# Designed miniproteins, single chains, continued (2), part 80

Each design is a single chain, and the fold is of that chain. pLDDT is the mean over its residues in the fold that is shown.

## One batch from the design tools (miniprotein)

Design m6949
Fold by ESMFold2-Fast:
Structure m6949 (fold): chain A 92 residues (1-92)
Amino acid sequence: PSQKELDVEVEIGIAEIELAVAKMTAERAYQKGDIETLKEALEHAKRVAERLEEILAANPDLSPQVQADVRRLLEWARKTIEELEKKIKELE
């Protein structure tokens, strides 16, 4: 593996942690009816998705496995965004 692939794997790990934190924060906020915290979690999930899209766009030469890892996490980020938007709408 190249240093570039290792750097991308680190970014994937950071993004995965950020999405997990956003999801846990959103679940707690939803239980409390805290719309503002839900909106903050949504913004964090959107920023993670944007960074993952930028990684794919900037690094077309990544190995198929690393590309698959980024795309899988991006799909999770997009699903999280959809779920949070639905939860916000249900509380409004």
Scores: mean pLDDT 86

Design m6950
Fold by ESMFold2-Fast:
Structure m6950 (fold): chain A 62 residues (1-62)
Amino acid sequence: MKELLEEAIELGRQGTQALLAGDYDKAIELYEKAAELLEKAGDEIGAQIAKGLADYARELKA
């Protein structure tokens, strides 16, 4: 549980870094992985936020 949360936070940071660098495909993948780990950890709110960030990155790519 705690290890999943730490890994999800790190993936979220990497996703934000990719987003700022304009690497939207990488940002989407990292945020989706973070959302999956947050769901496994039982953090439904965190998972929804991560999914929203992935959707935002998809919109920026379009």
Scores: mean pLDDT 83

Design m6951
Fold by ESMFold2-Fast:
Structure m6951 (fold): chain A 100 residues (1-100)
Amino acid sequence: MEVFDIHTQIPTDQQIIDYTVSFIDGVIDQIRRMQSDGTPISTIQNVARGAFDGARLVADYLGDNDLANYTRSVIDNVDSMSVDQQIQALRDVRQQIRDI
């Protein structure tokens, strides 16, 4: 019954925020699972980079230039980040999205 959702063309800012927060929570859970499964850090970094790029697009759309710039700087440094640093940065982004 997903067919009806395709006809509601533009989500509200609050719906975008709620969806993005849920998305980041899911990515944090995925990264923790990948770490437990012994996934290579380079693969985990690629997943985190995708999540930060998604959050950057949401920040740009909602007009939060400070958050958009923060997520760009995190993307530039993700290759040097530990898994714990990636999770902490995702939590920081999640909080900033909620504060929009």
Scores: mean pLDDT 81

Design m6952
Fold by ESMFold2-Fast:
Structure m6952 (fold): chain A 57 residues (1-57)
Amino acid sequence: MAPSLPGKGRGDASTSAEDFAKLAADQAAEAGAVGQKVVAKDPLKGTEATVTAKPKP
């Protein structure tokens, strides 16, 4: 893992996979699947994002 310098990045607008995974994880937590990992893949770039469902406050 090599973190890039600050200020660089295509921005969150193109991070669909991670955004979708986050939403899906939130919904999974609502359904009682807390602690479940949600994986979303971006077919355009082949990037996968994994988010763990956290309990709602």
Scores: mean pLDDT 61

Design m6953
Fold by ESMFold2-Fast:
Structure m6953 (fold): chain A 79 residues (1-79)
Amino acid sequence: KLEEIAKELGISVETVERFKKRMLEAGLDEETVDEILENLAKLKKQGKDVKSYRKKIMEALLNKDFDTLEKIIDELKKE
């Protein structure tokens, strides 16, 4: 439900789709990517600064820093 996630995050569906593609290209499976996106939407509802978190994930992907990416994913999965 990318439209619901986009609405909650206050961004376009195209931006969410681009973010999903970047995570898949980095070697994450689709279930993990969908879980991350849903957790980001939940954090936004809780008043968390999801914008900074999304940027950190993108920077890790661009730098191929999979250790940092794994830590971010683990943190999101636990919350």
Scores: mean pLDDT 71

Design m6954
Fold by ESMFold2-Fast:
Structure m6954 (fold): chain A 65 residues (1-65)
Amino acid sequence: SFPVDFPGQVSLRLDPDGTGRVPAKRFKQITAELGVPLTDEEVQQLDTDGDGYIDFRAWLASHSA
């Protein structure tokens, strides 16, 4: 389970401008710092567009319920 404030901390640290997209490597680093370590394979699966960026806004929408 993710920490209660996990979505807020991810958004603030990765994307303070609110674009909803972050480099996959940076996303991996921040999620690990928040206690949710992801493997390179898991990060690659989250990069659905294959462009090296994570649409974490869509990911947060899935995990904020």
Scores: mean pLDDT 66

Design m6955
Fold by ESMFold2-Fast:
Structure m6955 (fold): chain A 72 residues (1-72)
Amino acid sequence: SAADAAKSAQQAAKAAAEGQYAAASTGMWEFRKVSPNEEAAKAGYEGALAGARGDNAAAKKYGQMASDLAAK
């Protein structure tokens, strides 16, 4: 849902600010300082923005991309 996507984005931002990367590792981000991890973060952020706009199809698509990229 749009609310879930927005919550995930806020949770990832809080994890970055407080160093709680474990919260970000639950499918939106992975705890690594590597270039591929940045692409996963961008996909997750784009999914959150789409969800906030009510575009659930785009939110799901970008969420899956973030998960796939984070697995690398």
Scores: mean pLDDT 57

Design m6956
Fold by ESMFold2-Fast:
Structure m6956 (fold): chain A 67 residues (1-67)
Amino acid sequence: AMDTEEQAKEAIERARELAEESEDEEVRERAERLIKEAEEALKKGDYFEAVVLATFAVMLVAVEKSA
């Protein structure tokens, strides 16, 4: 099933969109590092790890916007 791979790709795309909208350079850099790690996991076939890392990047940007 391609569902898990698609979920990982969608999570990474969402994380990239939110990171680009972040005006805080430090938050953006941290999110970009997590996104790169998620992309590495995706390339290795570790789809669950890719989703977790991308989701963490999304949460990091969301928390900063709420603080």
Scores: mean pLDDT 78

Design m6957
Fold by ESMFold2-Fast:
Structure m6957 (fold): chain A 67 residues (1-67)
Amino acid sequence: MAEEAKELAERIKETSLAQAEKAGANSGFAGAEALRSLGDKYPEVREHAEQLAEELEAHAREIEAKE
């Protein structure tokens, strides 16, 4: 179960990053919120999900600054 939650977190980050690059920063911010929610639901992956959310938010802010 923990491995599946980690894989899901990576997929959320990957998909949200790709959407942010195509559709703009809001997709990245939405993905970061989804990652934090996943960490709340599965405490065993909370630290991993929060780290991915912070990375995704940083990338989304970079996109927002350029657009």
Scores: mean pLDDT 79

Design m6958
Fold by ESMFold2-Fast:
Structure m6958 (fold): chain A 71 residues (1-71)
Amino acid sequence: KEEAIENAKKALESLKKGDYETAIEYFRKAMEAAKDNPEAVKYLANGITYAMEKDYEKAIEDVEKAIEILK
């Protein structure tokens, strides 16, 4: 639970800094840590897809939603 939130927050910080490769790695770590929460995993997976498509605003929105679900 705490590991998933921490990795999701690191993904969000990396996205805001323009470090997109690091952000995608933290998204993946957050998904692995959040595997028992399917709703959070769905938002994190969508966030990776948006980041890979260079839609960084939607990637940020999805990781913020995942963080709220994981609280």
Scores: mean pLDDT 83

Design m6959
Fold by ESMFold2-Fast:
Structure m6959 (fold): chain A 72 residues (1-72)
Amino acid sequence: SAAAREALHARAGAIQRELEKEYEELTKVVSREEAEKIAEERALEAARRLAEEARALGDEETAARLEEAIKT
């Protein structure tokens, strides 16, 4: 449904903002290199989950875009 797709996109945006905040906090405790590695791993994990949810909702375009981002 359109509502489910909109909810997925809104959640993706919220996840992006949360990952940015986590990166900022990590840079206070670990090296920048380690913070970047952790942030990248978390972003890839989030993208995989969102791609699976998009597929389940029938939003193949969003799933393909997220999978492309994972590969890039």
Scores: mean pLDDT 77

Design m6960
Fold by ESMFold2-Fast:
Formats: C-alpha cells, structure tokens, sequence
Structure m6960 (fold): chain A 98 residues (1-98)
C-alpha cells in the first residue's frame, strides 16, 4: 500500500536524522527515540529500499546508543543509551530478515 510505503520511508528517514542528532549530542534519549523509530520503519518496510533504509536507521541508532553509553555521566543516560543500541540492533536485524 502506498500509505504504508510512505510511512516506512518517513520513519526510516526520521530515525536516521534523530540518530545523527543523538550521535552529535551524545544523547542517550535521542538514541532510544531513533532505535524505536527504526524498529517501526522495519515493521512497516515492504520493499528492498524501505528495508535498506530501516536497516541503515537501525545501525545509526545502534552507533548513537553505544556512543552515548561510552560517554554516559549518569544512570539515566546509560540506560537510555543501552535501550537505543538494543532497539537499533533489533531494527537492523528485523529489516535484514524481511
């Protein structure tokens, strides 16, 4: 469906943008948001292009989350960074599996 394809593309691009912002700002919360958006993009993906964007978004969220963990100065940042890395890795795996 066209609506589902547009949703998958929008979520994938949004996830990449948030992941890059999270990486630049070392923000665990942004990494978690990026990972969750990448997972939604992976679930909505139906074409190879959509799956590739979701996988890229997932990998970007994983890198942002891992970087946030390494630079975490408090427990909240550490937990959010771990959550972002796991969500991103799961999204990349799910997108690759489809």
Amino acid sequence: ALALALLALALGLAAIAVALAGLALLGGRLATIAGNLAALAAEAATTPLERALAALAGLAATVAGETAVRNATNKEALILGIAGALAGAGAAFLAGYK
Scores: mean pLDDT 72

Design m6961
Fold by ESMFold2-Fast:
Structure m6961 (fold): chain A 83 residues (1-83)
Amino acid sequence: MEELEKAAEKIKNAKTKEEYYKARDELVEIVEEVLGPRKAASIITAAELIANAEYEADREIDGVKLHIEATVELTLELVRERL
């Protein structure tokens, strides 16, 4: 949980695409550790599809930020169900 909260904070404070992807990769590793790779991949793939659709609509980083935030919220809910 503490590591997940730190990763979420890095994502919310990211100013560039590079910073967003770096923080997102850290979050992915934590999600895989908690939920296992199959469920983590499912959540991340769904979020990426949403972000990519917005990015292709020339929304650039805004879509990526929204999908990362959604991934964080979803991850917290699933972790609570497992505890």
Scores: mean pLDDT 62

Design m6962
Fold by ESMFold2-Fast:
Structure m6962 (fold): chain A 63 residues (1-63)
Amino acid sequence: SSTSQRVLEALKLHSEGVKAFKEGDYEKAIEYFERALELAREVNARSLAEEAEKNLKKAKEKL
């Protein structure tokens, strides 16, 4: 379904954000986590949205 495809996209964006964070690219991590959070909220993926929001805050604290 369209919703399932968007969940997979949100997971991919979050994964890319985690990779950027581990590489020390906090600005890029913020962009990925913001996009992942927006999409996760749109599709009601609650656990992913909570994790993306937590990681977004951590990335912002590194700047």
Scores: mean pLDDT 88

Design m6963
Fold by ESMFold2-Fast:
Structure m6963 (fold): chain A 89 residues (1-89)
Amino acid sequence: MLEEGKKLFNEALEAIEKGDIEKAKQYVDKMEELLKKNPDNVELWLQLGIAYYKLGEYDKAIEYFRKALALDPSNEAAREALKIVEEKK
């Protein structure tokens, strides 16, 4: 579900990898708009958390991973990601 979310996430990661932070933020903003329409989509919360983590926005990454876990406590990817970010903060 939400193929558009996956495409935006991949584009954001590619922009970060290339050092195009402004373009990465534009893709993240589009993902935030998708999230407003799909607030129960655990994968979008997780993907935004990863994007914020890679941008160095650790506090936002933590918030987004916690929300993913609140919606799906069995989401192991979100649980592991949260541990990693909290250790590096």
Scores: mean pLDDT 84

Design m6964
Fold by ESMFold2-Fast:
Structure m6964 (fold): chain A 70 residues (1-70)
Amino acid sequence: MKYVVYVLDDGSVLVYDLETGERRIMTVDELAEYLGTTKEQVEAAIAAAPPGVHTVELNGKEVTIVRPIR
């Protein structure tokens, strides 16, 4: 499964499921449960992501993290 995750200013995320076309706003904890991983792993992946577009694998799932460029 492939996902695009847009990091929002309020600490939530907008998740796009590329297989289903579904889009949902959720918390980092809800995203971790949705991906079948831990909150700590999701927070670490977001913190390590450079501005712009960065792809990581979380629990065998391809996740593209999108952050604003400054």
Scores: mean pLDDT 77

Design m6965
Fold by ESMFold2-Fast:
Parts: sequence; C-alpha cells; structure tokens
Structure m6965 (fold): chain A 91 residues (1-91)
Amino acid sequence: SSALEQLDSLMKSFGNNLRKGNYKNALSTLDDILKIIEDNNLDPDKYLIDLLESAIYYSNVIGDKDFLQEVKDRLLKAAKKFNSTKALKRI
C-alpha cells in the first residue's frame, strides 16, 4: 500500500538523519512515522521497537542522551495510545 511505501521511505530517512547526526530532522521524521502508523491503524509493535533500537544504537554513536530521552518519550506516548504492550515493556 502507499502508506507502507511512505513508512519505508520515512524509516530510511530516520536512519539517515541519525547517521548524519541531524537529530532535529530525525525527531521530525519520527513524528511523521508515528502519524502514519496512527492514521492507517498499522501494527505499532513492529515499528516502535525498530525505532527504539535504532535510536539507542545511534544515540550511543552521537553521545546525545537528551535525544534518546526525547525519542523514548514520544514512543511511550505512542505505545500507550496504541495499547502496544510489547513496545511498553521495551521502552
């Protein structure tokens, strides 16, 4: 579906922004990803866990603990909203 294609592109953009250290752009892309998941009732567990693991990995590379906390806060809000028990246990 077009929503899944948009999600794939945004997930790649999120990773690219993390690799470049563009954390503000990464957060903006994260918000866009969460919006598409919400609007299309997609499986939240699949994406939220992948986003968390990417953020943890690249936050260690960047050395930005504040960025990781901002990602965790956004993912916690999303996981609660989507009733994603698996993601909540990982965050």
Scores: mean pLDDT 82

Design m6966
Fold by ESMFold2-Fast:
Parts: C-alpha cells; structure tokens; sequence
Structure m6966 (fold): chain A 94 residues (1-94)
C-alpha cells in the first residue's frame, strides 16, 4: 500500500509527471508518516517540487525528510534529503 504508492509516484516522476507523482507521495506519507517509506516519500516529494520550480516547498519537505531520517538512523535518506535542500537553496540564489 504505502510502498506501492511510493513506487507509483517514482514512476510518475521518472516520466516527468511531477504533479501526479506529488499526489502519490502525499498518499504514501499519509499511510506511513513516521516510517522509512514516509521519509523516502518526503525526499522524492521535495525533488518533485524542485522540478516544478517550487524551491521553498522543496526545502520544507526535504527538511521534514531529514528530521525523520535522523530519528530513524537512515543516513542514506538523510544525505538524499540534504542534497535536495542544497540544490533548492542554490537555485533560490539565482
């Protein structure tokens, strides 16, 4: 369910359907908010907002992902969240 929604969202993201991807990621987070799947969904939600040029939202969701990843001890998801934050901050400086 939550994992399946994350996978569908990643597929939509890969196809460039960022708004559809966001809907899937939001549903995955609702079903599994304080989980590894939820943390990963928050990272890719941030990436989708980054692709849409909504840099402040990208930072907001990536920060939530980083906080949850730290709580879970998920270093890989934390690094991925930080990469989204860094990219969005760089694009905001333009």
Amino acid sequence: EAKELLEKGVEAYAEGNYEEAIEYFEKAIELAPNSEIGAKALVVLGKAYLELGEYEKAIEYAQKAAELAKELGDEITLENAQAVIDKAEELLKK
Scores: mean pLDDT 87

Design m6967
Fold by ESMFold2-Fast:
Structure m6967 (fold): chain A 78 residues (1-78)
Amino acid sequence: MSEEERKKKIEEYKKEYEEYLDKTLEKSKAGDRVGMLLYGSRMMEYLSEYHELKGDEELSERWRRNSERLRERAERGE
């Protein structure tokens, strides 16, 4: 992957996590706890990809695990 392609993907993932952050906050304000957890999980998934592309594997792994935990909680209706 070229530096130009990497930079482009970083910007794409940043836009995705910002979009899902907004959706998470919207669901939170609406009292939709399950929706908040689902969109929060997606946000954290994109944050994981963003940090992986920036070379921060430890932070990427942490966000991926948090994403999985939120998805699991949402599936349980918590």
Scores: mean pLDDT 83

Design m6968
Fold by ESMFold2-Fast:
Structure m6968 (fold): chain A 66 residues (1-66)
Amino acid sequence: SQKELDAAVYRMMGNFYRTLAQKLSGPQAIEAMEKAIEFYEKAVSLGDPNAEKDLKEAREELERLK
């Protein structure tokens, strides 16, 4: 369904920003990780079961950057 495709796209966008955050440092890394979290939250809201694990991991990574 379109909803499932949208969820997958948002999860992929989250993965992109998470990878970007891991290559950056300081405020730019924090901003990129916050963007990853926003996209993962959207993917979770649309029912992607894999996005819940990604969201948890991204939140933990954000706390390590602060």
Scores: mean pLDDT 88

Design m6969
Fold by ESMFold2-Fast:
Structure m6969 (fold): chain A 64 residues (1-64)
Amino acid sequence: MQELIQEATRLMVQGLEAEKQGDYSKASVLYDQASRLLEQAGDHEGSRVLRQLSEVNRQKAKQQ
């Protein structure tokens, strides 16, 4: 369980870096993967937040 949270945190950091570089497609995928890991770890609130961030980035990618 801690391993899932650690991996999700790593993916979140990578997603934030992708966003900073304007790579919204990559950020969306990374946030989606992190969301799934948090769901498996039982962090339903964190999963929901990351799912929203993934969706926002997916929409931004479509606008490019």
Scores: mean pLDDT 85

Design m6970
Fold by ESMFold2-Fast:
Structure m6970 (fold): chain A 55 residues (1-55)
Amino acid sequence: DEEEKKLIEKIIEKLKESDGNVATDEELEDLAKLILEEAKEEGVSNEKLLEIVEA
């Protein structure tokens, strides 16, 4: 899913900014996927999550 790939990429970028490059790329991708899944379970749309991540 193109939108999900874009969301995961943006979440990873934000995590790298806050994490100081401590985690590996694989760990950041796994965390980004977990954040996306949790947001879906909480009823947050992909569009809304993208807005939150980019804020």
Scores: mean pLDDT 74

Design m6971
Fold by ESMFold2-Fast:
Order: C-alpha cells, then sequence, then structure tokens
Structure m6971 (fold): chain A 68 residues (1-68)
C-alpha cells in the first residue's frame, strides 16, 4: 500500500494512505485510520506503522516527503 508523508511544520506531520493504517505509539496507544492521520514528528519517529498489513519504515516515508 502506498503511503505519503507531508510535513506541516517542525512538529506536525500528516500520513495519507488509501488502505487502513495501524500506528502503534511507544506508550502502547494504537491508532487505526483510513485516509489521513496527523501525528507529532516525535510520535512518528518512535511509532510502528502498518498499512494494509505491511510494515512501513520512516526512511521509505521520507522519500515521498512533501514540505509545505
Amino acid sequence: AEVTLTALDEETVVLTASDEMTITLPDGKVIKAKGSVTLTRIELLEATITVGGKKVTITELAKNLKVV
């Protein structure tokens, strides 16, 4: 599944995917979303992201980073 990362500012990022996203934060909180989800940069760096059952790395997301 394709995922795009958009940086809104120094602290805020948006993940956009056509498939269901499951984001596990370091505190154990799980976020499930389809379409878009807004996270802090720190949460994103420490989170485990799965889209459509596939794990996505932060490095792969950075290749498609859109700076606003």
Scores: mean pLDDT 73

Design m6972
Fold by ESMFold2-Fast:
Structure m6972 (fold): chain A 57 residues (1-57)
Amino acid sequence: EKIKELTLKLIAKKLEIIGLEYELEKETDPEKKEEIEKKIEELEKEVKELEEELKKL
């Protein structure tokens, strides 16, 4: 149950990162690029936290 829930959250976060990477590739505004990069970094941290939780199970 908890493994399934964490796995679904992990997949969702990874999909968000892919979407943001696609936006970053198309973005031409340097300030907006920096904002997208920060969002990707935040999501990558969340992914690592979820992976750590899965390892404990």
Scores: mean pLDDT 83

Design m6973
Fold by ESMFold2-Fast:
Structure m6973 (fold): chain A 60 residues (1-60)
Amino acid sequence: GPFLARATAAVPGTSPDELELRPGDLVEVLEEVDEERVLARNLATGEEGIVPKSYLERVA
C-alpha cells in the first residue's frame, strides 16, 4: 500500500516523467513501477512522477 518517504537527494525534474525533489521533501509512494523506481507524489508541490527508490528513505 502507499507509504511515506523522505527525499535524501535533489532531483531537478528535467525529464517529463521524473518527479522534482529537494532534500527533505516528504513524498507519498503510490506504486512500484520497476525494481529501481516508484511512482510518488511530492506532498509539498502536489506533483506526481517517477523517483529512484535509492533517493528515498521510508519514514512511516
Scores: mean pLDDT 80

Design m6974
Fold by ESMFold2-Fast:
Structure m6974 (fold): chain A 63 residues (1-63)
Amino acid sequence: MVGDVAEVTAPVPKTGPEDLELRAGDRVVVEEIVDENNVLARSLTTGEVGRVPKVYLRVLGRE
């Protein structure tokens, strides 16, 4: 999963300073596993890095 490209399946709100705000259909690279439910990801649209809940992500494969 780390290093994989994932597609955002639903809008992700920015609820905290470490969270990444994303639109449905955006693509991210998974940079790190934070915990069971969250990853640190880099937006391929904006280049921003932040926390994303795994439930919003559909893994596509390696970049």
Scores: mean pLDDT 77

Design m6975
Fold by ESMFold2-Fast:
Structure m6975 (fold): chain A 75 residues (1-75)
Amino acid sequence: AAEEEERRRREAEERLRRAKELAKENITLEEALEIAREAVEREGLDVEFDLAAYTPSQIEQLKISAAELKLLEEE
């Protein structure tokens, strides 16, 4: 039944909350960019990351994504 979906949603929500907490205090902009570059390199893309092209909201999202990846690795 929908029990599996509810558990998955709860776990994802908790993980996102922890990721936001880590992003606020522990993830630097440089660290988030490094993780993003590494992911792009693994896909074989030749992309340069230009900070000037990012808005503050996009930078914040990068930090949150980087924190999520760190939490998954800590598992």
Scores: mean pLDDT 65

Design m6976
Fold by ESMFold2-Fast:
Structure m6976 (fold): chain A 64 residues (1-64)
Amino acid sequence: MDELLAELERLLREAGLPEELIARILRLIQDGRYDHAAALLSAHLPEDVFARAAEILRRIAELQ
């Protein structure tokens, strides 16, 4: 499994997102639905945490 996925999961859990939402975001990433994943991140994270999550997401998309 990708270390970046583990880093993102940890960030989302530390930010207090519910486990169901974390699982859905990770599923969207696995399905290549990065725009939908980014939209959920933006809706549920403060801007500073979103910026970090978006950086990890961009790196995952580039390394597929």
Scores: mean pLDDT 82

Design m6977
Fold by ESMFold2-Fast:
Formats: C-alpha cells, sequence, structure tokens
Structure m6977 (fold): chain A 67 residues (1-67)
C-alpha cells in the first residue's frame, strides 16, 4: 500500500541519517553530507517534508565544514 511505502521510505531515511551521524562524529563531513542529502530525498518521497528540510539543511552545513 502507499502507506506502507511511505513508512518504508521514512525508515530508510532514518537509517541513512543514523549513518550520517556516524560519519559526522568521525569528522568525515563529506560522507556525512552525502548521507544526509540522501536521507532528505527519501523523506521527501515519504511525504515527511519537515524531516526532509531538516536533513537538507544539515547536509548543507556539513558541506561547508568539509571545505
Amino acid sequence: SMEQQRQNLRQSGKLLEEQGQWYEKQGDYEKAAKLYDQASRLYEQSGDLESAEKARKKSEELKKLAE
């Protein structure tokens, strides 16, 4: 169902966000940024626009730290 698909996408987004947090803690900001960007896209597909925006902003912050 569409509801199950949305939940699966949101859960996948959370998993990628957790992986992003891992790399952020290790100082790998480039990899963390990519993971948060992917999480943002999955949240958008799930309809969770609030989580998507938060993850996108986090990705942009991490990209700046990677420079």
Scores: mean pLDDT 89

Design m6978
Fold by ESMFold2-Fast:
Parts: structure tokens; sequence; C-alpha cells
Structure m6978 (fold): chain A 92 residues (1-92)
């Protein structure tokens, strides 16, 4: 059940260093490199900066489906109580 896999883990682990003026593609590559192995089959496809929260909307793919999860600007682990994360997981 894809809905429960993201709920049990974090998409980002550790510190992500972004250069001033880093592109969305650069952010996507950094996040893909830091996705934890326990979320096997989950891949980062795209990252977009969220202008309202100052964080990022990360598009992840599993089993041919894409999901969007929100990560705050401090690059903390995904908060499963976050409405965007909840909405993404319910989309399955």
Amino acid sequence: NVETVPQSGAFIHGTINLASGATVEDVGKQIDATVPAPLAGLKVVKVVQDGLTGGYDVTVEKDGKEYIVHIDRNNKAVDLSNPVVQQTLKAL
C-alpha cells in the first residue's frame, strides 16, 4: 500500500546544501541523492519551490504514479500531519 510507505519514513535525510541561485533541477538531484533506502522504489522526479511557505513541493514516483509532498525550507523530514502530505498520500 503506497499510502502507508511514505507515512513510515522521511523523504529527506541529512543536510542539503544549495548554492545561491540553485535551479529546481539542482534541488531535485540533491533530494534524490538523499532519499532513504527504506523507501525502495520511491524516486524523486521533480522539485518546485513553494513561494507561499518558502519550502519545496517534491514530486516522487512509485509504481508508475506520481505524488507531491511538501518539505519545509529547513529541509526537515516530511511532517505527516501536514495537509499537503496528507492530500498527496490519500491520492494513492
Scores: mean pLDDT 48

Design m6979
Fold by ESMFold2-Fast:
Structure m6979 (fold): chain A 70 residues (1-70)
Amino acid sequence: MKVFSKEEIERALVRLYLEGKITAEQASKIGRLLHTKPDEVTEEELREILREAGLSEEVIEELLKILQEM
């Protein structure tokens, strides 16, 4: 199972924000949810966090693709 570091997730979020695919409020909410997790999160845990922050499934898949290419 793939795991992602908080640093990798934050880099992917910045990229999506600059591309206009997420809002600053969504990015902030994701950051708060990540703070409650260990330094590494699984893909399944990340998907749950992103859904809770209000991201669409399409944007979630795009974020995961970016992370998998890192």
Scores: mean pLDDT 80

Design m6980
Fold by ESMFold2-Fast:
Structure m6980 (fold): chain A 81 residues (1-81)
Amino acid sequence: SSQQDAVNQGIQGMQDFYNTISPFLSDSDQQQVQQIVDSTTTQANQYISNGDYSGAMQSISDGYQQILDIWHQSQGIPPPP
């Protein structure tokens, strides 16, 4: 379905983002981001299996935000006020 395609695109985008930033991360940050990617992918797939595409998209959004926060912190960028 188009909804499932959107979720799959979101998961792929998250993985692509990690691949782009991973060479610039410490080993510990890489491990933490990988855990977020893996957990988010598992949660999104569980939501899809239940037909909850909005829940899947929210879990992807939350995962992206966590990865972005780690990336910004690794670059010395303070969290938004």
Scores: mean pLDDT 85

Design m6981
Fold by ESMFold2-Fast:
Structure m6981 (fold): chain A 92 residues (1-92)
Amino acid sequence: FDLEELAKRTGLSKKTVSAVVNSFEKVLEETGRDSITEEDLPLFKEELIKNGLGTPVAEFAVEEMKKIIAERGKVTKEDIPEILEKIGKRFG
């Protein structure tokens, strides 16, 4: 991920973008998969908080992932910019 480009595109701070990206990548490392499913969401939320994201923003990111999982079955690397844009519109 290009953190600078994502921050510029979404209006979010690099810290917020980095927290979301690093949390996503950490869940993939822990599970050995290339995607996040509904079962992985509790771990993703914990990683967001651990990476310094406030609870309201972390909860919102999890809810946006739930919507993608309901529609597409899983969250992949391709879905992360969309989630960041939603966070940017809500909190940016």
Scores: mean pLDDT 83

Design m6982
Fold by ESMFold2-Fast:
Structure m6982 (fold): chain A 66 residues (1-66)
Amino acid sequence: SREEAQRMLGEASRLLGTLPDTPERRKAHGELLKAGRMLSEATDQSQIDEALRMARKALDMVRSLL
């Protein structure tokens, strides 16, 4: 759901803020921004599902850096 994607993006953003400024962090930040943009521009369920998949990827990437 849109709410689930937003919660995952919020958690990823919070965790990203705890990481040092590295190329890996910048890449993770880029994925987070892409997911957030996809979610904000989503007009149908298919696009929301894609945003959710991207949000999960961004969160997983950020968690892998902890």
Scores: mean pLDDT 84

Design m6983
Fold by ESMFold2-Fast:
Structure m6983 (fold): chain A 97 residues (1-97)
Amino acid sequence: LAERGEEAARAGGEEGGRAAEEAGEEAEKEGTAEAAYEGGLAAAAGGAAARTREAGERAARGGEKAARGGEKAGDPKAAAAGAGGAAAGAGALFEAL
């Protein structure tokens, strides 16, 4: 299989995980429903793109932080979106094994 394609996929997954973690941190800091939804989506996308345990773990952490942001906003749906993103990231951890 194309080694270059796998390297690019791993790099993309790592970047996605970092982006998800940053979005989650921003959502937790801002405490808005919009930021929490965005963080949850970023975590789900990062989890789906993850090719390594580190990338999946970062995506999961981003989703957990986004869920806390949704809780601060007082929006249970936004909190659930963040939690869903965290679960997606966690799922990727097992798949990346």
Scores: mean pLDDT 73

Design m6984
Fold by ESMFold2-Fast:
Structure m6984 (fold): chain A 52 residues (1-52)
Amino acid sequence: IAEKARELMTEKGLDVAQAALVLASQGYDPDDIARGLDEVRRSLGEQPVYVP
């Protein structure tokens, strides 16, 4: 699910809410959707940064 969420957000430019709606419409469990979106959101938002 994280992989599908990343695809929706990165390739189609959907935000987290839109990606969640697409995954829900495809029959995924809400818990799995939330976990997948959280992982993608953190991965994209917490990019490795080198701070002094």
Scores: mean pLDDT 70

Design m6985
Fold by ESMFold2-Fast:
Structure m6985 (fold): chain A 61 residues (1-61)
Amino acid sequence: HVGKLFRATEDFPQLLPTMLALKKGDIVEVLKEVNENFWLARNLKTGEEGYVPKAFLEEIE
């Protein structure tokens, strides 16, 4: 899924400094699939990068 665009399905707060904050509807680019639960992604609105639970993301057509 690296290089693919996903949409945040709900708000996700920055729980740790390494995590990516999301607002529902934010578009992210997947940079790295680091484990089974978390991806490294970039928020295209803010330009910030961080880890996000893949469960909060849905693939864009």
Scores: mean pLDDT 80

Design m6986
Fold by ESMFold2-Fast:
Structure m6986 (fold): chain A 61 residues (1-61)
Amino acid sequence: MPSLDEIEAEALMRALELKETTSLSNEEIVEKVRKWVEEKYPYLPEEELERITKKIRDFLE
């Protein structure tokens, strides 16, 4: 089972990949990554999912 730090790193890498390979806006990227994390790691608390989502949004801005 990956650690929270590993999940955050994977989510950030996916966000960067989408930013580089697609014409999606930062908000669209954040939404896609959020859905991906939610589907792959459904056991994550909502608070951790929100924290990861905020970090990705802040990084892309």
Scores: mean pLDDT 81

